# Designs tried in a protein design run: designed miniproteins, single chains, continued (5). Part 31

Each design is a single chain, and the fold is of that chain. pLDDT is the mean over its residues in the fold that is shown.

## One batch from the design tools (miniprotein)

Design m17049
Fold by ESMFold2-Fast:
Structure m17049 (fold): chain A 80 residues (1-80)
Amino acid sequence: MESSDRYIEAINSLPKDIRELLLETAKKVFLEKGYDEFSAESLALAVTIRLALEHDVSSLSREELVELARKEAERMVEEL
């Protein structure tokens, strides 16, 4: 099986509102750090996939999801 199937399943397993919240929160962090729109969107997708694989995001509150996405985006900036 392709490793990409796991990422697709992780994203598709997320409720639409949670997926959009994670993407939008992470994207804002990258934009605030001076990344362009395209790079911010791509990095936000990577953050959302990573969080979906590592956490049961459906059990988290909206506030916890926002904080989690911000922390992961900040960590990714430090790795770049």
Scores: mean pLDDT 77

Design m17050
Fold by ESMFold2-Fast:
Structure m17050 (fold): chain A 87 residues (1-87)
Amino acid sequence: EKKKEIEKNLTEAIKALIEGKEEKAKEYLIKAGFEKEVAEKFVEALKEGFVEAAEYYLKYAEEGKKEYLEKAEEIKEKLKKALEAKK
């Protein structure tokens, strides 16, 4: 049940992001079980194209395991550094 609610609200959040409605996307993520800070980081990751980091933020929201949050942050920093190096 919680997983289905996460998937439904995540789909609505992604639709809102495609429409440029970041605030509405964050609201749907919080309804999906994301903590406010994690919802903000998930939106930022998707906006920057850091899909792999976003996947681990989703796993954290589903499972509640801190290691997924730590992995998302690790991947985000790695991708951010790679993007900066290409400038």
Scores: mean pLDDT 77

Design m17051
Fold by ESMFold2-Fast:
Structure m17051 (fold): chain A 88 residues (1-88)
Amino acid sequence: MSELEKVEARFDSLSPENQARVLRILDLLLEGPRTPAELARALGLPQSTTSRLLRTMEELGLVEARVVNGVRVYRLSTLGKQWYALLQ
C-alpha cells in the first residue's frame, strides 16, 4: 500500500538512533495508550524529543492522539499495527 511505502521511506530516512526509538514507542503502545511523559520516561529521553518523534509518527498515521484532561494520549492506529506486524 502507498501508506505503508511512505512509512517505510520515512523510517529509512531517520537516523539509526531514531529508528530504534520509533520501534520502542510502537512496542510500548502495543501494550496500551500512553502519554508523551510516560513514553519519555520509558525511553530515557527529554519530553521535547519524544513529542517530536510522536508528531512524526502521527503525521505518518502510525499513532493517534486524543487530548484527555489537557494531556495528549497516544495509541497505535490500524496502520501502525499493520506496519509493526510486517517487522515481525
Scores: mean pLDDT 83

Design m17052
Fold by ESMFold2-Fast:
Structure m17052 (fold): chain A 65 residues (1-65)
Amino acid sequence: EELKKKREQKLLEIGKSIAETAKYNKMPKESFEKLFDLQIKMAESAGADKAVEEIKKLREEYLKE
């Protein structure tokens, strides 16, 4: 459980970093979507359900811009 929580937290931090980097570099919304979709897929493959949920929230927040 502890290792799973740490993995979920690392995946979430990577997702946040991608979101901030995309925002900073003024990426097109289509590129944002692809990056978030990739990160969500990776988190799902790792079984990081909480990270998936939080990354989906970040995706909606940045796309709603």
Scores: mean pLDDT 73

Design m17053
Fold by ESMFold2-Fast:
Structure m17053 (fold): chain A 64 residues (1-64)
Amino acid sequence: MPSVQELLRMYREGVELALENKDLSPEEQQKLIDEFREELLSRGVPPDLVEKMVTHMRDVIENG
């Protein structure tokens, strides 16, 4: 599992990516979310934490 500091950095990068891509179609946004999920899993982040992070990214895209 990454350190807390590394997790916070990855989370911030994910939120920035979501905000930069708000103008994309829902299908393209879902693809970016899926790619981010795969990146987190590849780095050893537990699946339950990955889903929480991905859910928050989706909330940022939908609600600003």
Scores: mean pLDDT 76

Design m17054
Fold by ESMFold2-Fast:
Structure m17054 (fold): chain A 71 residues (1-71)
Amino acid sequence: GDAAGAAGGRAVGEAARAAGTDRLSAEQALKAIVDGGVDEADARRAVEIATGPDGYATANGAGSAAASVAG
């Protein structure tokens, strides 16, 4: 639980840094969280929580949501 949440948050942070932006699309955030070791269902919930009506999620918001759902 805790290890997966931490890995998910780290993966989102690295994806945002590589893209040179604070914001990720819902699809990019979902992929980063799943690649970080979070279950796809939990990752989908995290993205839904972190993503606004514009279809964007902040790296901090997505990472925090992933940690909350996984932990």
Scores: mean pLDDT 73

Design m17055
Fold by ESMFold2-Fast:
Structure m17055 (fold): chain A 87 residues (1-87)
Amino acid sequence: KPSREETLAAIRRGFALARELARAGDLEAAVTLVGNTVHELYKLGMVSEEVYRELMALVEEMRRETDVARVLALIDEIEALLIENLL
């Protein structure tokens, strides 16, 4: 299991990259990166099943979005929820 410090640093780097991808118009890459990050943390036991389901619902909402501002808002919401609910 990674340290909390290593995990927080990795989340922040990944989500910063996801925002850059979204701003560049690569919404598919942004969604894929966010979804993979959430899934890996769940596999490492770092989020509960309940939180994982909520996070993946937001990822699927983000996959259906074409508005960059809405995608960025969803990235912010997912990052905040993920960080607040780390085990």
Scores: mean pLDDT 86

Design m17056
Fold by ESMFold2-Fast:
Structure m17056 (fold): chain A 117 residues (1-117)
Amino acid sequence: AAAERARISAEAGAESDAWAAELARVAERYLAEETEELRREFELGVAKILGYQVATLLGSERVREAVERLIRAAEEKNLSEEAAEYLREALGMVHDGVPEEEVLEFLEEAIREIEAK
């Protein structure tokens, strides 16, 4: 329903905004200290922003859940940069008008690839 899509998009947009603010703080710390842990936090923040942008544009609960699963798998494996690359591709697919089901299939493939490493 249109109301459900609007709610999902609003919630995903709020998450994207929150992670953009957090990423700014992590970036400031990374520029000061340049540690591996801060680099990983920065990469994770980028993946979260991109993922919630994909969820916002599609307004789909299934896509939001797939994005969150991809981000969690990548965080556990320290592959957040790779997840950000997959999510950047997914965002491009959405902007190119690729159907939701194909974007979801791409995200499920990305999750399998991350989990296999």
Scores: mean pLDDT 81

Design m17057
Fold by ESMFold2-Fast:
Structure m17057 (fold): chain A 82 residues (1-82)
Amino acid sequence: VTVEQALEIARKAAELVREKGYVVSESVALEVVAELLRERGLMSDETYNELLSLAVVRPSLLPPEVQEVLREAAEKAIEELL
């Protein structure tokens, strides 16, 4: 997975979260997407480190309910776009 593909997935994940009535930035979604893509072996360590430099806010600062919705949205976005 490229940086451009991961950004597209993060944008889709943020949209899915918004559809469920929550608000997360694309940068927060990008961190979760990058972690999931790396865990699945779909992303190199080099690309992962580059993407983390773009993520400014820690997802751990979000309420637990929003963290769960974001993770589900990121999983769905990966499935739809890859």
Scores: mean pLDDT 74

Design m17058
Fold by ESMFold2-Fast:
Structure m17058 (fold): chain A 85 residues (1-85)
Amino acid sequence: SALDELRRLRDELEALLASGDLSDEARQRIGNLVLRAALILDELGRTEEAERLRALGEQFSRADDAQARVILAEIIGLLDEVIAA
């Protein structure tokens, strides 16, 4: 289901945050996971959350390591709110 895929993407993002890896490869992987999650949110009719997630993803792509960790935690928190609803 779309919700199961969203949970899988959320868990992968949490594992990446926990690893501390913010290499160019990890950042690209995170960006791809975020874009995929946003597409799923659009399919579920969660347009406001999809727009918020895309904005956070753009901020993440330009952030330094310290700010990137904060933004990634915010992305995970947004996905947790959607999954719980």
Scores: mean pLDDT 89

Design m17059
Fold by ESMFold2-Fast:
Structure m17059 (fold): chain A 61 residues (1-61)
Amino acid sequence: MEEKTIVEEAVDRDAGRALEEALRRARERAKKMGLTIKSVDEEVRAVGDKYRATVTITAVK
């Protein structure tokens, strides 16, 4: 079983927007690579007055 890990990040003043943007980037990348998403891990951290969202997708062919 061949799995690939895709990691994307986004920064925004709104935590939800940062997460949405990171998730959007990760999904777009998986789609362009012809992969099927199996799991999504989400992490949001405060960075000053902004939020950094990190989305990790595990995907397979």
Scores: mean pLDDT 84

Design m17060
Fold by ESMFold2-Fast:
Structure m17060 (fold): chain A 66 residues (1-66)
Amino acid sequence: MEEYERLIELLKKELDFSDEAAKAAAEAAITNDEVRKELINLLKSRGKEEAAEEVEKLVDAIREEK
């Protein structure tokens, strides 16, 4: 799934996550709204507003496909 792969790549690039950490964070954000909010807030706190918006869109798109 393109959106899922893009979410993982974004988390690796913007938060310096490993493959394992990015995948775990992506899965948690998809299944838990609190984790989704936490990731968005983390990116915003690091000045990565565009990345935060992209994470929100990608999580929502992935939820719609599942």
Scores: mean pLDDT 81

Design m17061
Fold by ESMFold2-Fast:
Formats: sequence, C-alpha cells, structure tokens
Structure m17061 (fold): chain A 100 residues (1-100)
Amino acid sequence: VEEIFNQLKIYSEGVEDVSEEELKNLAEKLAQKGAKVSHIQYVGGKVKAYVKEKDLDISKLPKIVINVLKELEKLLKDENIITEELIEEKIDKVLEKVLK
C-alpha cells in the first residue's frame, strides 16, 4: 500500500484538485484489488505513450494518470485481482473516457 501511495504522490505532483487523503484511499482500494507498484507504473507508462502519440499536453500527464487509475478501480469493482492483462484490456476504454 505505501509503495502504491508513494507512486501516486509522484503522479499527483502539480495536481491541485487531488488531496493526500484521496490518494491514500485510491492506493488502499487498488491494493485490495491486488495491485502492485509495478501495475501503477505500467499504467503510467501506457498513459505517457498515449499522450505522446496523440501530441497531447504533457503537463496534464499526472492528472490523466490519476484519473485513469480511478476509472480502472471503478471498472474492477466486480474483479478481485488487477493484472497487466486486465489493464491492457481496459486501458483504451478508460483513456477515451478520461480524455473526453
């Protein structure tokens, strides 16, 4: 949980509308779904690649990563475990939803 929370804090740097309590809550929820810090980093890498490919504002990257992780957690309400395979299946839909 602490490793996930620390990674989320890095991604939230410069994001004014995300509180430390909200990040801690998100970290706990993701950990309950079996997330590891490597899964959070995998999502971050996917979001960064997408932002660069679509020539989007890279200064928004931290906020996009946090919002993608929030949407992934919501989509996994009926799932017990987060895996790279599940992230790969859901990431495109989540990115489209977050970037609207």
Scores: mean pLDDT 70

Design m17062
Fold by ESMFold2-Fast:
Structure m17062 (fold): chain A 62 residues (1-62)
Amino acid sequence: IEEIKKKLGEVKKNNPELFAKALELYAQETGTASRPLEIEKTPEIEEIYKLIKEYKKYEEEK
């Protein structure tokens, strides 16, 4: 979990736009998105999306 949190923090710091797109993709797939946004599923976005999904899973288990 600490490793995932560190990786997410680095992405958010270095590329906040990419991080925001991955968060929006997560929100769309979980049905929590407030507005639909067309997001191209690039390998980078998919990787960040997986990290977000994994982090959220651990956070919910607390």
Scores: mean pLDDT 69

Design m17063
Fold by ESMFold2-Fast:
Parts: structure tokens; sequence; C-alpha cells
Structure m17063 (fold): chain A 90 residues (1-90)
């Protein structure tokens, strides 16, 4: 299973979410994104699968203003873009 080393920004965010490690799998990074969205109350109250990313570091990194977590392809592409910008393959 491939592991990715977190950049300084993503590592700091991970530590704030209770992740005490420098390297994560893609599955762990997906969980980190979900934990971040939940902690910061970014989910739409009328649509629990839709998250508003506007003004967040996630928008700055990915360029996406929203994400639909019920769309597996959209979530996959989002995580891959996060890996490209904020992580390095080990």
Amino acid sequence: MEKYKLTDRLKKIAEELGYNKDEVTEEELRQLVLDYLRKHRLFDPENPNLADLEGTWLEKVTGKKTIDLSNQKEFDEFVKKLIEKEAEKV
C-alpha cells in the first residue's frame, strides 16, 4: 500500500485532528478530509453529502469551492489533487 508524507501545512492540520504521524495512506487521507469537514462544520445543513470549501485551505489547494462526497469519482479526484499539492509519495 502506498504511503504519502504530509507537507508542513497538511501535517499541522492532521495534528489538530488527532493524527500523530507524518505518513498516511490514501484511505487515511480520505478519513482526514472527512474529519476536517466535520470538525469545521463545512457540510451543508440541507445536503449532508455536500461540503462548502469556500475560504478554506482545501479551496486554496484544490481550487474547488464545493465537494459532493456521495460522488465517489469527485472524491477520488479531490484526494488525488490533495496528494499532488500537499503530500509526497514515500
Scores: mean pLDDT 81

Design m17064
Fold by ESMFold2-Fast:
Structure m17064 (fold): chain A 94 residues (1-94)
Amino acid sequence: ERREELEKKLEELEKKAKEELEKRVAEKGEEAVTAELKKIGAERAARIAALNERGLTAEEVGELVKELGLLFGLSEEDAEEAGRAAKELLELEK
């Protein structure tokens, strides 16, 4: 099923994001990484809040997942792929 393929793809991308985060923590320390994530998060907070306030369409869920992927250290390509997979998965539920 296409849904199972998308779920597996999102799991793989989540694992990559977690590994990148853990690698940064190992190299820079937890406190420094937390400060870096807060700085990046603050820059995107207004956009994320606006998406949540309006209610999320499938396209907006995809954008949110992409932004979170970038925040956690995924490449632009991997973050776009995660966003696209999340959008498709949500559309399959409709």
Scores: mean pLDDT 72

Design m17065
Fold by ESMFold2-Fast:
Structure m17065 (fold): chain A 80 residues (1-80)
Amino acid sequence: MDPEELAQEARRLVEETSPEEAGKKLAEIMDKSDLETRKAILQAVAELGEKGREVLRIIAEKMKNPEDKALAYGAAEALE
């Protein structure tokens, strides 16, 4: 999938659904994506402010890969 299209879908999910549902869906997408796509998704979510920060924490909790967990936590902390 195009990383830009997935980044736009990530913004839509965060804005239109609950943080828990957005975090779950995005973690599933990211588990199947390459590192560059995962970075694009995390960056897009981080740009959405407080709701984005809540979703980033949920993504970090649901990710299987320790590197992806660290990236999500780092992005959430950068918004503080």
Scores: mean pLDDT 73

Design m17066
Fold by ESMFold2-Fast:
Structure m17066 (fold): chain A 70 residues (1-70)
Amino acid sequence: SDREARVRALAREGLALISPESPVRPLLEFAAEDPGRFLSLSPKELGEETGVSESVARTLKDYFRRRAAE
């Protein structure tokens, strides 16, 4: 979907801007590879899949949802 394409694009842009050692990198990689699951999973589930904290997953998920909604 267009929304999934926007999430993928935002995640790829983020990956280009952050350092390789950034703790959010696994979450951005997840969003770039599977934007549909990124949008559907809870912050807790995203933390379980990527190893990032639930609070970081919640913050980035909210940001991406807002940016990807037109």
Scores: mean pLDDT 82

Design m17067
Fold by ESMFold2-Fast:
Structure m17067 (fold): chain A 62 residues (1-62)
Amino acid sequence: MIDEAENLILQLMLEAGRDKPTAEDAAKAALSLDAPLEEALRVAAESGRFKLEEVRKAAEKL
């Protein structure tokens, strides 16, 4: 799951033409995981080296 989240974050970053991932990329990756929202947000935050609060706030804006 953590490797899956890391791949999704990287893919979203590259598709957007960026060379560095954002908390928004991590939030979008979390929403794509087959897991309960709270767990998905935690895994995506860990995978992208973001604070959980940053990813949670980014998810709320989506």
Scores: mean pLDDT 79

Design m17068
Fold by ESMFold2-Fast:
Structure m17068 (fold): chain A 71 residues (1-71)
Amino acid sequence: MEMTEVQRALLPRLSAEENAERLVEAVKLDPSRKEEILEQLDEAIAELKKEGVDQSYIDALEEAKKKIEEL
């Protein structure tokens, strides 16, 4: 199965904030991934909201998205 950057951010062994920071770092290291990561984040946020995941986790991903948009 393919692992997206977003699926890596959703790994349960990492905190929501740490997972979000990893996505921001990935874009900083490879700016060509910016559009792909933003698209995957939008999809993941929509899915997590549907699944009833904690709002703090969703907020962390939305903050990562905004930071990536600024890059």
Scores: mean pLDDT 70

Design m17069
Fold by ESMFold2-Fast:
Structure m17069 (fold): chain A 90 residues (1-90)
Amino acid sequence: EQEKIDELIKEISELTKEAVEAARNGDREGVIQALEKILELARQSGRVSDETIAKLEELIARVRNEPVTPEDILEIIKVSNDIARELREA
């Protein structure tokens, strides 16, 4: 099980890098695709809190409706760190 959690954290880390790079380039579609994939993995794990899931869902909704901002980049990193922490602690 631990090996699967480590692989999942690695995949989320790579998707986070993709989301951050897309955000820096103003690629809203790329941000949405990466964050949606992170959301799917977090939900499938059964180990991430409803609070953290809700924060990620809110972030995705904001990116869908508004231009990507530097604050969104910070929030992407923060939510991804919360997900990784919760996966390790479960």
Scores: mean pLDDT 84

Design m17070
Fold by ESMFold2-Fast:
Structure m17070 (fold): chain A 60 residues (1-60)
Amino acid sequence: SSAIQQSIAIIQDDLQRTLDRIQRQIQAKRDNPQEVQRLRDRAQRDVQAVQQLIQQLKRS
């Protein structure tokens, strides 16, 4: 369906923007390893949440 494909595309685009922002923050904070680790953990959580959402949309 075009509607679900459009929703998935929007979600993927939003995730990519979030990951790009986090990657820039990691590069900017390279002198703070604890902050870098927290940013990496957040990125993994966001990816997992989006993957679950996409799976739910595909099964509906």
Scores: mean pLDDT 82

Design m17071
Fold by ESMFold2-Fast:
Structure m17071 (fold): chain A 65 residues (1-65)
Amino acid sequence: SALREKIEAGLDDPAALEEIRPQATPEQQELIDNLIRAVKAGNYASAAVFARMLLDLLDQQEAEK
């Protein structure tokens, strides 16, 4: 999944997350915003939690297709 790969890349570069934000659902955008904030703050522990939550949400939404 291209979106999954960009979320993983976003842990190193928040610009990757900002690029995908407009394509996301409102629920995904909230998690993306939290993830971007955590990465920019250097809070990688929180960033890992938000990234996992977002990836879990994507897995569930992709399975609904």
Scores: mean pLDDT 76

Design m17072
Fold by ESMFold2-Fast:
Structure m17072 (fold): chain A 65 residues (1-65)
Amino acid sequence: MDALDQQIQQMADQLNVRQQVYAMRGRLGRQYRSGDMDRDLTDAQRRDVADAVLAALRARQAAAA
């Protein structure tokens, strides 16, 4: 998971969308929590959020190329 988070961070920096990544993670995290802010995401849910964010960043990178 750390390697995936590092990839997301690097892509966010390269695309200058760090703030957008933070917002996306927050939105997706709330969906997985079913609105329960007192509940931490499971490792599987955290990975799913990371995969979704990475997919969105890759789509943005492809559009920029």
Scores: mean pLDDT 71

Design m17073
Fold by ESMFold2-Fast:
Structure m17073 (fold): chain A 78 residues (1-78)
Amino acid sequence: KKEEEARLLINRGGKAFREGKVDEAIELYEKALEAAKDTSPSVKAAIYYGLSQAYEAKGETEKAEEYRKKFDNYLKEA
């Protein structure tokens, strides 16, 4: 249930990002993090990757770097 919900939100966030709706993508990825509290490290890694790319697109380099570090950490656990 929770993992499926997180994956659907990740897919929606990715679509929004590709459509240039960066703020909408961030909102969807943040909702995915809420759904992903008890999910696998690979699901969390995917969300953090999406957040890092979205914040990079906004020019918020510090936040993008924080999420890239979280992505790398969860990817190692996956």
Scores: mean pLDDT 82

Design m17074
Fold by ESMFold2-Fast:
Structure m17074 (fold): chain A 90 residues (1-90)
Amino acid sequence: TKIEELLESLSEKAKKKLKEIVEEILIKFNEAFADESLSLEEKIAIIKELTNEAIEKIKNDPSLTEEEKEKMIFIIKYEEKKLIKSLKEN
């Protein structure tokens, strides 16, 4: 299943929450990425920490269904892999 199909299958509430979570990850990632003192390994560790925190927030959100949680976690893990790949290729 393509990531786009998973995103489209989410409720509007879940889509909004996921967008806010991803935007927060990207802001914090850009701050870490701009820090030239950080090694590649340290930047990867920051991405993993940010995505793990996001996953825990999703797991503990009582307003989301179990199916929505699984889909959102899958999308976040996919974004984690994309960000790590981007770091390794630059």
Scores: mean pLDDT 83

Design m17075
Fold by ESMFold2-Fast:
Structure m17075 (fold): chain A 86 residues (1-86)
Amino acid sequence: AVEEAAEAGGRAAVAASEGEAAGNAAGAAGGKIGAIGAAVHAALTEGPEGGRRAGREAAERAAEAGASEEAVEAALRAGEGAARGA
């Protein structure tokens, strides 16, 4: 009932807060920069499709970590940019 909803809401709020902190750290320090590095390496090693794949994988990891929508989009753009540059 209401208590079950409140407990679930409390756990979701804690998970969201922890996910937001981890996502902000990943997005600010690793999400965008890490995605660029991984995408460039994959594009040089595996060709353009490798760069796109690495960008998508980085975007998925960023989303799982609760990173901002901007960080997820930046990872996808990094993959596309690396693919075009290869």
Scores: mean pLDDT 58

Design m17076
Fold by ESMFold2-Fast:
Structure m17076 (fold): chain A 92 residues (1-92)
Amino acid sequence: MDQKDILRILNLALAEGLGKEELIKEILENEFSYEELVEMFRELLRELGKKLGISEKEIEELFKNILNIIKNSKSLDEFTTQVNDLFTKVLE
């Protein structure tokens, strides 16, 4: 699975968690560039952070860390493990 596929899955999961049904449909029915998926992911993380009371600075650091994990992950399983570890650290 390439970096674009991982971002697409993350955006779907975030859109579902945020109740954005129309965005879920858009992601499933349309092709997006890597850059478009990155921007979508940043905006969805900002909305999640606002709902969870996480600062914009912490959300930007989380965003950068997740993108770095995506770039360096060789499999979906490796990505999922590293992201879960990161979320556990942030949500404590």
Scores: mean pLDDT 76

Design m17077
Fold by ESMFold2-Fast:
Structure m17077 (fold): chain A 86 residues (1-86)
Amino acid sequence: MLSVEQAREIGEEAARIAGSADRTTAAGVRDLAVEAARRLGGDPELVDRLAREAIARAGVAPDEELSGEQATELARAIGEELVRAA
């Protein structure tokens, strides 16, 4: 089960990396959240599902190219979805 603290840390880590990338996609941001979950002891399958739900809610296509600012905002939205599920 995902804790609120793990959910916040996963979202913040994904946002940090996404904001530093020259270019990424919504699927790329999802992959960053899943990898953060693996490193921080979260459930990567649960995080993948919740990230897909957050991306769908944001109305962003998985292959849509994002600026660092857009990627950071999407990573934060994923983090909020993870916190709601914790």
Scores: mean pLDDT 81

Design m17078
Fold by ESMFold2-Fast:
Order: structure tokens, then sequence, then C-alpha cells
Structure m17078 (fold): chain A 72 residues (1-72)
């Protein structure tokens, strides 16, 4: 609950690393990072391309499972 900025930063970093491993280009990583910032803060953001959204969901799920993070 506390340290939201730190938790968000670590989560974002891990997600971006997973996406890079999946071959996502830096330009697309920037788009995903912007979307993640809004999503993690619960703000409305423009939706990602479906392909990038799928990659983001996969990376997020992997990071959540690896770090035993509960998502509600």
Amino acid sequence: EENLLKAQRELKKKILEKLREKGVKEEDLKKIERHLNGSLEGKEVEPLDSKLADLLQEALAEVMEENEIELK
C-alpha cells in the first residue's frame, strides 16, 4: 500500500524487461511504459494496439506470478 511509486517503478521495470526479452522494440516499449503509468495509477489512458496489449498482459502475468503479487 505504501511505497506505491517504488512498487510501480519496480513492476514497470520488470514488465519492460520481460517485453524486451520477447523482442518488443524500444519505440513500442515507450508506448507500453506510458500506458502502464496510467493503468497502475488507475487513470484513463488511450488503449494500446491489441498486439502490444497482449504482450503487456503476458509480461504482467509472468512478473506477478514470479513475485507472488496478488492482483485484484
Scores: mean pLDDT 70

Design m17079
Fold by ESMFold2-Fast:
Structure m17079 (fold): chain A 89 residues (1-89)
Amino acid sequence: SSMFEELEEKVKKLKELYKELVKLADEKNASTEIQRKLTILGFRLIALSSEAELAKKTNASDEEVQRIIKDVEQLIEEVEQLKKEVLES
């Protein structure tokens, strides 16, 4: 369905942005505080990715899929915000 397709594309984008941020933080020798935030974001990404896969396998309701999409969008914003912090450090 288009909703599961949207979820998959957003999870894929989130994973790509996170990988880029990890590389950027390494190249910039980011502080221990930024590294801690990266680690927490990484665990949240793993949890959301697993939840998205489970939702697809169980053919979850549209309401549940929309909730996961919103959580993925929120995490994308947090990854982009942390990227700004890395670039400004």
Scores: mean pLDDT 89

Design m17080
Fold by ESMFold2-Fast:
Structure m17080 (fold): chain A 60 residues (1-60)
Amino acid sequence: NAIAQQRDEILSSLSLLEDEHPDKADLINDLKEKVDKLSDLTPEQLNILKEKVLSYVLNY
């Protein structure tokens, strides 16, 4: 399932950022929970979400 694979990729990227930025762990865990609950997104929307979420964490 391509959607599940893209979701796992986003969650893995957030886990890596959590390891690199433990000061942002609460924000990252909130975003991980929100991403995990998103069931109605297309692969294109998931790619856009990934870029936005990663950018948000890095600029937080």
Scores: mean pLDDT 77

Design m17081
Fold by ESMFold2-Fast:
Structure m17081 (fold): chain A 88 residues (1-88)
Amino acid sequence: MEVVKKAIQAIEGAKQQLPQVFEKYKTADPQYLREKLEQLREELEKAKEIMLKYGEEHNVPKEVLEELKKKVEELLALIDKYLAELDK
């Protein structure tokens, strides 16, 4: 339970900070930004799978796992949007 709650909080924090990070690095170091966004995407996909399996094994409420999945999908969509902006 604690692990899943921390994951949700981390995702919310990243989602709030990402626009500022994007604006700062898109001019200063766009290659670094692209590499970090791609890494974050991969880490999020892996973390989602691990957390869903953990939740099933430890009887985490379905509603909490659904919230985690939704938050991950929202952050992934934001990352994809920013990666597309870097390709312009």
Scores: mean pLDDT 79

Design m17082
Fold by ESMFold2-Fast:
Structure m17082 (fold): chain A 70 residues (1-70)
Amino acid sequence: SELDAEADRIVRELEEARRTGAAPKLGGFDKSGERVIRVLEATLRALERLGADPWTIENIRRDIEEHRAS
């Protein structure tokens, strides 16, 4: 799916950043509601796949809910 493809891209960028010690290249979104929600959902999936800490995961879940409520 489009969301899974975006999550795979984010995972690759995060893994490359971890390998090189550079900041991840997570760009290409505006602040329009649907695009922001899609990017946040893809980022959440990527972070869950990488075993990110629960605080980071919860913050992104909250951001998604706040954008959906807007």
Scores: mean pLDDT 67

Design m17083
Fold by ESMFold2-Fast:
Structure m17083 (fold): chain A 89 residues (1-89)
Amino acid sequence: NPELREFIRREIERHKESTERLIAEMKRRNMDPEDIERVQEISREYLERLERLLREDASMEELAEVEREYGERLFEILDERVDRALAEA
């Protein structure tokens, strides 16, 4: 599907830009290096999966699965930060 391929290619580009901005902001705010590393790892994994989908002419269902997994991984990091803040209270 050529339209889906163009969509994925555009999403790869957007995600790279968004992640660069996010990491730069986290560094500017002197955030924990471990949190920065985790965000970089999740972003890298997501990009690798999108690039695989682009190469393998994947379906919309496969794209939805990759996006779901990415969302779950980000939610895990956010939840751990909340738990840490509560534990230090």
Scores: mean pLDDT 76

Design m17084
Fold by ESMFold2-Fast:
Structure m17084 (fold): chain A 65 residues (1-65)
Amino acid sequence: KEEELRIRAILLRGLAGYEIFQKNKDALKSLLVEAQKLLEEAERLGYTEVADIVRQIIDDLEKAL
């Protein structure tokens, strides 16, 4: 399960980078919600490395909004 969440975080990072480049505010808002849900799940399960990746994605998305 940790590996699955890590893969989801990596894919989300790629999507976030693309939408930040596109300046698509609606997509950025949707990705931020998805990132926050993934962070909550990673923290609940104690997957610290995954949580750290997702926090960086959230920071990048918030700065782009």
Scores: mean pLDDT 84

